# Ledger of designs, part 96: designed miniproteins, single chains

Each design is a single chain, and the fold is of that chain. pLDDT is the mean over its residues in the fold that is shown.

## One batch from the design tools (miniprotein)

Design m3553
Fold by ESMFold2-Fast:
Structure m3553 (fold): chain A 91 residues (1-91)
Amino acid sequence: MSLEELLAEAVRIYERIREKLTPEQRDRVDAAFQRLLDILEKMKRGEITVEEAKEEANRVFEELRSIVPADLQAEVDRLREIYEKIIELLK
């Protein structure tokens, strides 16, 4: 899968999660997703290492798991898998 395809899939999963949330939960998920994008940008700029990016992303995904209801945990796990593949392609 290309980087473009992985990014498109990540956005699709994010939208599916977002559709099932309350407005308050959406704000928190939007903030977490923005942090995931910021981590990728810092890694692209060489400001953080791949290992630091993975550690920071894991903390954000644990926060996402705490925000979303049980029915959406599988979608968060799928988003994590795709995000890890994006990191591997960018290194």
Scores: mean pLDDT 85

Design m3554
Fold by ESMFold2-Fast:
Structure m3554 (fold): chain A 56 residues (1-56)
Amino acid sequence: SAADRERAERYAAGARAVAEALGPGATSAQKHADEAVAAWRAGDAERAEAASLAAG
């Protein structure tokens, strides 16, 4: 749904911000941020949330 996609987008943005703050050496955070972005593109809010929590 649009609401799930919007929630997923918010989680993906948060995960990206954490990964960016930690820098390119934080490979685990970068990987989880990429997973959150993939979940957002799929409209999967639950997966995006799980990935964002793992990133930070």
Scores: mean pLDDT 83

Design m3555
Fold by ESMFold2-Fast:
Structure m3555 (fold): chain A 55 residues (1-55)
Amino acid sequence: EELIKKIKEEIEILKTNPNDSIAFRRIRNVLEEAKRLGIPDEVIEKYEKEIESLK
């Protein structure tokens, strides 16, 4: 799924710039869209936890 690839790429960007609050907001929006499009909750939660660990 294209959305999963995009999520992974955004997470890698956040790892290099962890203080980018705009990037955190953007990836949250992508996760919400992925959930609406039927990506399983387990996959969404995995990425949410990874993002939260970067804060």
Scores: mean pLDDT 75

Design m3558
Fold by ESMFold2-Fast:
Structure m3558 (fold): chain A 68 residues (1-68)
Amino acid sequence: SMNERKARAIANAFVDLGAPEEVAERIYEEVLKRLEGKDYSDEEIAWIAVRVAEELGLEVRNPVPEPA
């Protein structure tokens, strides 16, 4: 489908930029969820992808351990 193709292209772009496969796969999953049943422009999809990447970067940058 178009959404799967767009989500995979975004994941591949992150791999090309040096992201690990696990991170790229997570980006693919999250973008697919956000594209569910909707037709988004390339601009909107790029914005969604940046937000997903930022969210994953915030998790990696500032991990918050659960209290013991």
Scores: mean pLDDT 67

Design m3559
Fold by ESMFold2-Fast:
Structure m3559 (fold): chain A 65 residues (1-65)
Amino acid sequence: SVTSEVARDILAVAAEFESGLVELRMEGDTVVIRTKEDTEEAREAAERTKRELEAMGLPVELVEK
C-alpha cells in the first residue's frame, strides 16, 4: 500500500519527468507509467522511472503508447 511518504516520493519523481516524456498515475496501490510520446527518449525515461520506483518497493505497471 502507498503511504503519505511514498506518495511524496512519487510526486518528486514525477517532477523530474514533467518535460512531457512520461505520465504517472496511481491505480489503487500500483503506479502506472505511460509514455506521452512514441519515441526512444520517452521509452528510456519510462524505464528509468520504473526502475527507480521498483527500487523503492512500489508495484509498477509500464504502459506504452
Scores: mean pLDDT 69

Design m3560
Fold by ESMFold2-Fast:
Structure m3560 (fold): chain A 69 residues (1-69)
Amino acid sequence: GKKEELHKLILRLIGLKLRKIGLELDIELLKKLPQTEERLEEIKKLEEEIKEIEKEIKEIEEKIKELEG
């Protein structure tokens, strides 16, 4: 039912937010190290992954709002 779908979306949202925090911490750590071309490429890859996660978070938050009414 609607409540079960809402709970699944909330759990997915929590998981995505935790993943995003982990990636942001990884980027912060990498930025404290010497900036080599390899590290800049790694940071860029992590930043792109964060953008994908942020897009999914927005889509889930919109679905939650629709379900809550």
Scores: mean pLDDT 86

Design m3561
Fold by ESMFold2-Fast:
Structure m3561 (fold): chain A 55 residues (1-55)
Amino acid sequence: MPSEEQIRQAIEDLVSSALANGLSREQAKAIARAFVEKHVPEELRETALALVDEA
């Protein structure tokens, strides 16, 4: 089970990687949201979605 710290790092890495590959910030956030919905447990999902919005 991923920790909150691991989830935060994964979101930051996904957004940074998407931006580095020429995607818009909106597209990067969409990818991060999809990651959260698919891979983050329900108890951490609200926090993870807030982290995506802050990225």
Scores: mean pLDDT 79

Design m3562
Fold by ESMFold2-Fast:
Structure m3562 (fold): chain A 90 residues (1-90)
Amino acid sequence: MEPLEKGKKALYEGKYDEAIKYFEEAVKSLTGREKAEAYYLLGVAYFMKKKYDEASKYFRQAAEIYESLGDEEFAKRARQFALFAENKKK
């Protein structure tokens, strides 16, 4: 399995530190939509660890890539999750 798939499996199993490691590896090798997905999943993993600043940061990075690709629906979703994470830390 490539790092993105390994990260997804770890995330599903609640292994958030392992998931973060794999998604960080994935963003270094991936481009375009797959890189945006990896950043989005980094946001999810950090959110599950209650690291809301990191979660918001990665959700915004995913949104920027989706927006650059014209994926307005995915960009909007990622922005909404970034705001939700920001509201959690306040």
Scores: mean pLDDT 86

Design m3563
Fold by ESMFold2-Fast:
Structure m3563 (fold): chain A 50 residues (1-50)
Amino acid sequence: HHHHMEEERRKLLDELEKTATSPMAKKVIEFERAIREGRLEELQAEAEAS
C-alpha cells in the first residue's frame, strides 16, 4: 500500500524542488524527504542553527 505511494511521492518532491524558488519552500520539501529517509534528527539540528 505505502510502497507505491512512497515512490510516487518521492518523484513529486523532486519535481516540486525544481520549481520551488524560496528557501522556505525548499526547507519544507527537504524536511518531508528527510522524514521519509529517517534523517529527521539532522534537519532538526539545522533548524536550530538557523
Scores: mean pLDDT 67

Design m3564
Fold by ESMFold2-Fast:
Structure m3564 (fold): chain A 58 residues (1-58)
Amino acid sequence: GDKKKALEAAYKALKAKADGDEETAEKYAKEAQALLSKLSDDEAADIVAEAAAKVNEE
């Protein structure tokens, strides 16, 4: 669903950034932002929290 797509895009952006691929990271970051803007406040908050947890784990 849209929530999973937003999370995947956010994760892909972080992974690309870690790999030094800034162009791909920016592309996925924009995709994640667009998907989050289509979700409810609660759904967007859940995705942000999960993405932050993945960043902290890294």
Scores: mean pLDDT 75

Design m3565
Fold by ESMFold2-Fast:
Order: structure tokens, then C-alpha cells, then sequence
Structure m3565 (fold): chain A 57 residues (1-57)
């Protein structure tokens, strides 16, 4: 969970810098893929990616 929280924080900072919704979506998808590679479940990775989209929007 600590690694996922750090990845989420960094991605959220980047997402907040961009005004284009497609770029925010791309950042969220990047986080999802990175968490999946680290062994997180599909549900956990999707939840964190969605939280980035929700908080950046």
C-alpha cells in the first residue's frame, strides 16, 4: 500500500497540472498499468486510478 499511495500522490500532482481531460485519463491509465506490474489486484489498481481522475477533475 505505501508504494501505491506514493504513485497516486505523484500522479495526482501531475494530473492537477494539466487541463486536458484526455491527459488526466492517460495519467490514470499509466498508474493502473504500473500498479498491475507491481502485483496489485485489478480492483485496487482501478480504484486508485479512478481516485486520481475524481480528484483532478
Amino acid sequence: MKEAEEIKKKALEEAKKVSNPLYRFYIAQKVYNELKKLGYSDEEAKKIAQEILDEAS
Scores: mean pLDDT 79

Design m3566
Fold by ESMFold2-Fast:
Structure m3566 (fold): chain A 75 residues (1-75)
Amino acid sequence: SLEQQERELDIYFLKKMFEALEKAREMGLSDDEISQILLELNKIYKEARELLAQGKPLDEVKAFMDKKIEEILKK
């Protein structure tokens, strides 16, 4: 169901968020820079949710999310 896919996407996003925050701290980013990363992650999450609502396969949406998160961490 869409609700199950949404829950799976949410759990996946939380995992990716924690991984991104850990990487940002290891890179020595300030709290302000980490806050900006969190804002960008929230934008990616909203776009991913919209893609899922449009009927995109969950795996495609996860791949989209991974790519966008990698882009923001590269600086």
Scores: mean pLDDT 86

Design m3567
Fold by ESMFold2-Fast:
Structure m3567 (fold): chain A 68 residues (1-68)
Amino acid sequence: MEEAEKLYREGVNLYVRKEYDKALEKFEKAIEIDPNNALAYYMKGQILEKKGELEKAKEYFEKARKLF
């Protein structure tokens, strides 16, 4: 879905700029629209890992793995 892809791209741009909280919100919205977006789950895991939330990051990496 084009809207989910747009939100994912906005999240990636924010992630590159190290605006992790804003990037996280964009990836969460992308997942709400497309729950099968494995890349959005993976990116959410990457942000949580950078924030030190390792247990939550692991859960999102596992979700992404199951969708591939």
Scores: mean pLDDT 81

Design m3568
Fold by ESMFold2-Fast:
Structure m3568 (fold): chain A 95 residues (1-95)
Amino acid sequence: ARAAAEAAARAAVAALRAAADLDPSLQGEYNRTIALVREGLAAPTPATAAALFHGAAESVRRLAERARQRGNEEAAKLLEAAYDHLREALRIVLG
């Protein structure tokens, strides 16, 4: 279970980095979101990990909305993939 949650969270980080390369103006928000995912990976309890992954997923959702508003559909698709990966990590941690 932990290994699967870690794999999903790492996939989310990879998608976030790819999306960040397409919008350097939001680097600060991308870096904060990636930091939340990494904190979730290092979290001492499943409850703490779940809270951090949930917070990261909400940040990703807001980034995807901004990408769409800017017409950056490629970044939006990568952010949707990151969101799905974070939801999977959350599901595994809570199951």
Scores: mean pLDDT 86

Design m3569
Fold by ESMFold2-Fast:
Structure m3569 (fold): chain A 104 residues (1-104)
Amino acid sequence: HMKPEARLTVKAEVKKENGKIIVKLTQLDGDHYASPELRERALELVKKAAEEAGDKPVYIGATVWEDGSGHAVAIDAERKLVGSAAEFPEGVKGSALKPGTVLE
């Protein structure tokens, strides 16, 4: 909902060969302003979405923001959603939100 000041978007092709997950980054957007922490968070979401997708080659898009929010989606060769991962700012989780927590 809120537009944070900085974000990082990554796109990756992921495949499993001989039981190993191989990640090939195809695009980075916003990397010029991204901290090492944002890069590590984006890569972690990519890995989580890839693990959910199983053994098929998949294309993964992930976006992370400096407010602690992020998401990743994995699609197969037929463009079907086969995996996803998300992260939320501290204290922002469904009905576990504290009174006064605002999503701007």
Scores: mean pLDDT 63

Design m3571
Fold by ESMFold2-Fast:
Structure m3571 (fold): chain A 61 residues (1-61)
Amino acid sequence: SEEFLEKVHEVNRESAERARQRLAEGDAQGLTPEQRQAILNEVVREHRKKLDEISEEEKKK
């Protein structure tokens, strides 16, 4: 549905901004490449969880 697509776009925007902010904060504290990758992995996991949640909500309609 149109509502579902808009929610997907919103989740994508929020995830991108969260990744940018977390990486910027980490860079200020001198992140290693391994720590930077861990942050990216966490953001990807959170993003998938949010997409799964809105997909399950759409199934109820």
Scores: mean pLDDT 81

Design m3572
Fold by ESMFold2-Fast:
Structure m3572 (fold): chain A 71 residues (1-71)
Amino acid sequence: APDPVPTVEQVRRAAENAIAMAKEAAKAGNKEAVEKTIEMLRELLEATTDPEAREILEKAIKEVEKILKEL
């Protein structure tokens, strides 16, 4: 079988961790780290087929993009 599809719980934890990391990076002025966090979330979204998990990731991406714009 190809790589396992992430569960909703795994996606929720990943999204929460990503937002926290992005906020920390933003406080440090590290735009590159915030951009990498967006890229990571987009890659996870591409690997995710569950509609609930996709919605969680889309909301997380929008929040991290907002953090980046405020830098």
Scores: mean pLDDT 82

Design m3573
Fold by ESMFold2-Fast:
Parts: C-alpha cells; sequence; structure tokens
Structure m3573 (fold): chain A 71 residues (1-71)
C-alpha cells in the first residue's frame, strides 16, 4: 500500500507540473496513470476491509469525473 501511495503522490506532482506548463497532452497521460494507481489502492483497501467495494467504485467514479472536468 505505501508504495502505491508514493506512486500516486509522485504522479500527482508530475500532473500539477504538466498543467502549470500548459502541457495538456502530458497531463492527460499522467491523469490516466494516476487513475490506474488509485484503482489499485482502492482495491487494496477493500481487501484489507478498510473500504467497501461500493465506496471504492464511488470514489473512483468521482475522481474520473473530476479529471474530466479539469482537462
Amino acid sequence: MEKLIKEGEELHRELVEALAAGDTEKARELAEKLLAVVRELLQELVKQGKLKESDAEAALAALEAAIAATI
């Protein structure tokens, strides 16, 4: 889990830098990679009993919507 959190934080930092530079194409690619990492993190939380599957699906959908609204 810690590794996934660290990967997510690094991707988020790179995404913010790409957006600040006006690199929309790179920002889109980074957002897709971030979504993949978040999906894995949510699945791990469900396996650990810390999150319900339905809550994980809702969180992922909300993040996908937020990215679509930003880019």
Scores: mean pLDDT 78

Design m3574
Fold by ESMFold2-Fast:
Structure m3574 (fold): chain A 71 residues (1-71)
Amino acid sequence: MDAEAAVAALRALGAGGSRATRGALDRVVKRIESGEVTEDDADAAGAAVANSASGDAQLAREVGHMVESLV
C-alpha cells in the first residue's frame, strides 16, 4: 500500500520535472518495484528533487523520508 502510493508520487514528480530528475526518480521507482529499495535510494530521491530547478529543500526532505519509510 505505502510502496504503491510512493511509486505514484515519484512518477508524478518525475513527469513534472526535468529529464535528469525524471531519470533519477525512475531508478528509485524500479528499486521499490523490485523490493530492493535502500537508504541510498532515499538519499538519491531527495537529492534529485533538491538539485531540480526549484531547489525546494523541504520537498526534497519529504520525498527522501517517503522513500526511507519503504526501507
Scores: mean pLDDT 76

Design m3575
Fold by ESMFold2-Fast:
Structure m3575 (fold): chain A 93 residues (1-93)
Amino acid sequence: MEKVIEEIVENMTSEDPLEREIGEALVLMLIGIGNVLAKNGKYEEAAETYKLAAEAAERAGLKELAKEAYEKAAEAYKKAGKYEEAEKAKKLA
């Protein structure tokens, strides 16, 4: 999973508009997966998924989406009892 995301993220750093749209779709998909995990009480897994979405969005230059994903990761880490990770994610948002 992470290796596929890394490969797509590398393509998203290009100035190619199509690669940016693919990157945005991937980030939105990861946020959606995180939302489903959080709704099912899997907060640690949700936080990790949101963090991947945020890192991908940041590399793609999708600043607003990266901020949203980091904020969601911070809240999910807090609900999982991982306060240090939550604070770190909040500072990146």
Scores: mean pLDDT 79

Design m3576
Fold by ESMFold2-Fast:
Structure m3576 (fold): chain A 69 residues (1-69)
Amino acid sequence: MKEIQKRAVNKAIDAMREYAEAHRDDPEVLRAAAKGAETLLKNPYADKEKAQEVADYLRRLAEEVEASR
């Protein structure tokens, strides 16, 4: 059970990053994706390091896009 849950959560984290990358022009989508990844950090089955890395990456990307406006 834990194995399946961890795999699903990690796949969701990766999918969130790819989805956000596809919507780079929308900083709101980037911020929402980053917040989603942060929320996954509360999940005990989530890979904390991976979730944190993705959340940080998406937050930075959102800041870069916002700074350009």
Scores: mean pLDDT 76

Design m3577
Fold by ESMFold2-Fast:
Structure m3577 (fold): chain A 60 residues (1-60)
Amino acid sequence: EELRREAERAREEARALLEEYRKMLADESASATEIAATAIRYVGLEIEARRLEEEYRRSL
């Protein structure tokens, strides 16, 4: 139950960061440092979301 909510939240945060990352690439207004920081945060959340989703599936 809690794992499902955490997985959903991590997935939602990853999607929001992906949209932000795409806007940075399209807009060309963000610095290389900001783009890199956003990419690192996105990858971290993707890994976390996958791990939480896997644990949730195993608990079913």
Scores: mean pLDDT 76

Design m3578
Fold by ESMFold2-Fast:
Structure m3578 (fold): chain A 71 residues (1-71)
Amino acid sequence: GPISEEELKDAVADIIIAVFVAVNPELREKVLTDEGLEELFKELEKYISDPQRFEELKEAIRRRVREARGE
């Protein structure tokens, strides 16, 4: 079936979270906290040159983290 833009953004967010956790296992303990998300976003900001794409990605990551928290 067709993948929606929303589902694609969620998949990209999941991949980014997984890669950062795999490269830095300490982030695994923090990624479900607001502090850990801010640390992740600061790191991502260094590598993403498109501000609009970065904001869309942050929102997708926040949504996926809320789902992982059972929210």
Scores: mean pLDDT 74

Design m3579
Fold by ESMFold2-Fast:
Structure m3579 (fold): chain A 75 residues (1-75)
Amino acid sequence: MELELLREFTERVGQILGEAGKRNSLEELKKLVEKIREATEPLWQEFMQALSDGDLEKAKELAEEILEKVREIAF
């Protein structure tokens, strides 16, 4: 279950970044990834904690919040 959530999350992030990569140079994409990392770091920490605690409902909510932030920064 946890691995499935992580896989789905990673695939969705990859899709967003893949689309952004078509519209940006490698250097621009690298800067975009850094901005995403900075914006999502607190949510990522909470997401990892929720997974560690077995709180899958909270982990799902945090994953959606992270994905929303990724979309906001990428587009």
Scores: mean pLDDT 77

Design m3580
Fold by ESMFold2-Fast:
Structure m3580 (fold): chain A 79 residues (1-79)
Amino acid sequence: MDATKVDFSDEEEVLEYAKRVLDRIARESRSPEQFRAAAEAFLTAFRAELLAQGVPQERVDKLVAKIREYAEELLARLA
């Protein structure tokens, strides 16, 4: 996982990276329930990483919300 190449100050780059990870999780998941569990684990870890990189909590919450919306779109395609 090439997180070292992500510019955490660039919202578009952060979102693109997270979407790529979710796309992989969706491809590897065999059920909507498995996808939901894996996506939630990723979002929890990614939120912690953004905070560790010094991203303000309010911005992290907004980014996680956008990433969650994309996860919901992928989940709808699996159902």
Scores: mean pLDDT 79

Design m3581
Fold by ESMFold2-Fast:
Structure m3581 (fold): chain A 92 residues (1-92)
Amino acid sequence: GPEAAQILVDLMDKLKALGAEVNVSLEGDDLVIDVKGLTEESKQLILQTADQLRSLGLKVTVEFKGDSATLRIGGLTPESMTGVILHGIGLK
């Protein structure tokens, strides 16, 4: 449902508030969120959010590299993916 899209929007907003740079893209049927400028707090937030999304039945992978992370989310509807992307690039 729309719950996963809202969780992802909230994650992106919280990461930006913590000073991280957030970029959103599509890779096939997966939503890809690239984050740079992570703190320990940001990393924990990402891990907690990934577990929450998995509890909703989504396929989530997280890769950390230094102070950056890549999240890959599968199982979102096209409408939910569009909403997250538009929010990620600052459009409504």
Scores: mean pLDDT 82

Design m3582
Fold by ESMFold2-Fast:
Structure m3582 (fold): chain A 115 residues (1-115)
Amino acid sequence: MRRIVRITADVNLDTGEIEIRVESENVPQELIDALVDAVRAVLKENLPELKKAFEGTESELQKALADLIQRLMAEARRVLEEHLPGEEVTVTGVASVEIKDGKKILRISLTVEAR
């Protein structure tokens, strides 16, 4: 059975507020909740580094975003391996920064697939 979860997180870099949206197919709610909790924890832990990178060069920001995505992908993989033992797991992620209504917003998109 093919399983898929798409997670989008918007992080306000000034306030630290995190909004998470999830779209899923053939995935138990307990696994969705575990993935959301893992994503939220990683984002909160890495927020101070991201704020500093935003004050630096574009190269420093790009490196910080790449490091964040690698951490998010690793944690998502761990959660899936714990909940879906024996399934092949693929995790992909992208991070970008945008200014919305004068606010600095970090957008993260994670796609997780198991089969």
Scores: mean pLDDT 83

Design m3583
Fold by ESMFold2-Fast:
Structure m3583 (fold): chain A 68 residues (1-68)
Amino acid sequence: PLEKLIEEGLYLIQAGVYRLIARREKDEAKRKEYLALAEEYRALAERYRAEARALMEAAGLDPSLLLG
């Protein structure tokens, strides 16, 4: 089911985005929220890392940013 794989790939991308935003965020409350969201999505999407990585590259995003 391609749709499911795409959604999980988007979650992995979203986790990376939240991670990056959190690193630059000044508001402690917002930063904590973004970090929590990033970890949640990262954990559930981790098993689809390989497939999501291919999707991220196709979307023009760096998968390495998810690692920091």
Scores: mean pLDDT 68

Design m3584
Fold by ESMFold2-Fast:
Structure m3584 (fold): chain A 95 residues (1-95)
Amino acid sequence: MEKIRSTAETVVDNLEATAEHALKSSGEQAARTAELTFRVAGQMLKSAGDEEGAELAYRKAEEIKRLAEENPNVSRETVAEMLREAAREIKEIAE
């Protein structure tokens, strides 16, 4: 499962970097960027054969989209937390 672990490490790094950038953005922009980042993560993980990680990433993309739609003033802190939590879960799935 070496290829899955290597891809998960790249995805985790990307999610962590996006979380740091979210704290410097508006909550609305952070949520939009997080949704895109989760979708890209899902595609990368699926291509590597990590179906469980891919499903998680796609679910997180849907969750952040709904959160932004239901909460117009979603905080950048909430978005950053969701990105970091997803990074942790993806890493655990790949281990």
Scores: mean pLDDT 84

Design m3585
Fold by ESMFold2-Fast:
Structure m3585 (fold): chain A 72 residues (1-72)
Amino acid sequence: MAEEIIAEVKKRIEEVENTDLTPEELRQSTIDIIADALRRIGELFLEWQLEKAKKEGNEKAIAFWEDSLARA
């Protein structure tokens, strides 16, 4: 769920903030955490579409979303 991704992002940011990093290192770590979260949200959307296609028994849609997820 997206809520779990947000919770993980918050936890990782808190871990970084509890480390004696320079402002530049803190900024880079925060950017990396956010970039990873955005990629995971994209993968979650593709997984949601695949599960919907599986539930509907649409074999062509299943093949399309499986290929899309493999390329993500």
Scores: mean pLDDT 76

Design m3586
Fold by ESMFold2-Fast:
Structure m3586 (fold): chain A 98 residues (1-98)
Amino acid sequence: SELEELLKETAEEIKPLLEEGKLEEALSLAIEKLLGKDEDFTKIVKLIAEGKLDEALELAKNSKNKAISYLGLALIYYRLGKLEEARKYLEEFVREAL
């Protein structure tokens, strides 16, 4: 799958940033690589930007792709200032995509 290959590539690039504690850089890289490449992820990012966090959370939880779900949750928790939860969901994204 083209999406699975892109998710794996993204996870491989994010992993060293996450190990270095560069959470914001890791999340920014994910947005750069995946925005416009997956409809659910693109909608989640838009909802977060609009402050519609409850709608973003519902969409992330109901995404067909589990890696996209984890990445969406990481972004939502980062936006909420819950950095520990954001980090944990980004770690789950890396595990799911690799």
Scores: mean pLDDT 88

Design m3587
Fold by ESMFold2-Fast:
Structure m3587 (fold): chain A 108 residues (1-108)
Amino acid sequence: SLRERAEELLEEAERLLEEGRLLEAAELVREAVELAKEAKDFELAERAGELGLRVAERALEEGDREAARLGAEAALEAGRFLLEDKEKLLRGIGLILRAIGLLLDLEL
């Protein structure tokens, strides 16, 4: 299922983040966000967005601008999707604001 694939991608992205493989982690997070959106799974999208922010924050610390951009953009996309769910509205706004802050730090 889409949910099972997204869950697997998030588990792998978490491992890649711990290994410092930040660009690969960001790419998997972006894929997980897309799968969560296709599945209309707001809980999964929130988890993917939060992981995207964690990848982006670490990538900024390490000077990996590409990984930081991808992670922040994935979080922004997840946050925007969460705006469609009344229960997740504040979580979506939080992800959007944090992602924009990171993207501004990158001067994108």
Scores: mean pLDDT 90

Design m3588
Fold by ESMFold2-Fast:
Structure m3588 (fold): chain A 77 residues (1-77)
Amino acid sequence: NAKKKAEELYKKGIDAMKNGDYETAARYFEEAAKHYLEAGDIGGAVRAYTLASVAYEMAGDKEKAEELFKKAVELEN
């Protein structure tokens, strides 16, 4: 189930954020967003891309942060 896989990845992202592993957290949230989209869960994808953007910003990857923020905004329509 794509939604359950998205939720697992999302939780791993949260755990990585708590540990200060921002690059790892960003990657988990980005993968979670893709699986939320596969499941048709647009709200989950928006949340996951938003957190991936925040995590990339904290990791110093401004380019990826901006890219994923734009993806989240686009999905809100």
Scores: mean pLDDT 88

Design m3589
Fold by ESMFold2-Fast:
Structure m3589 (fold): chain A 61 residues (1-61)
Amino acid sequence: MEEKRQKALEYVRKAREAEAAGDRVTAGEYLAQALELAGIRLSEEELRNTTAEKVEELIKK
């Protein structure tokens, strides 16, 4: 659904702000929410090693 995709991209933007602030824990939480809304499943290891840029690419596909 378009609403979920837009919400997921909003969380990616918040994750980018958190990354810029050096708050990796908050960034990871926002990325997890974005992935869940987009219906994308990552392992804990994949989620730990991903970035807002990579998650945005996955959502836009």
Scores: mean pLDDT 78

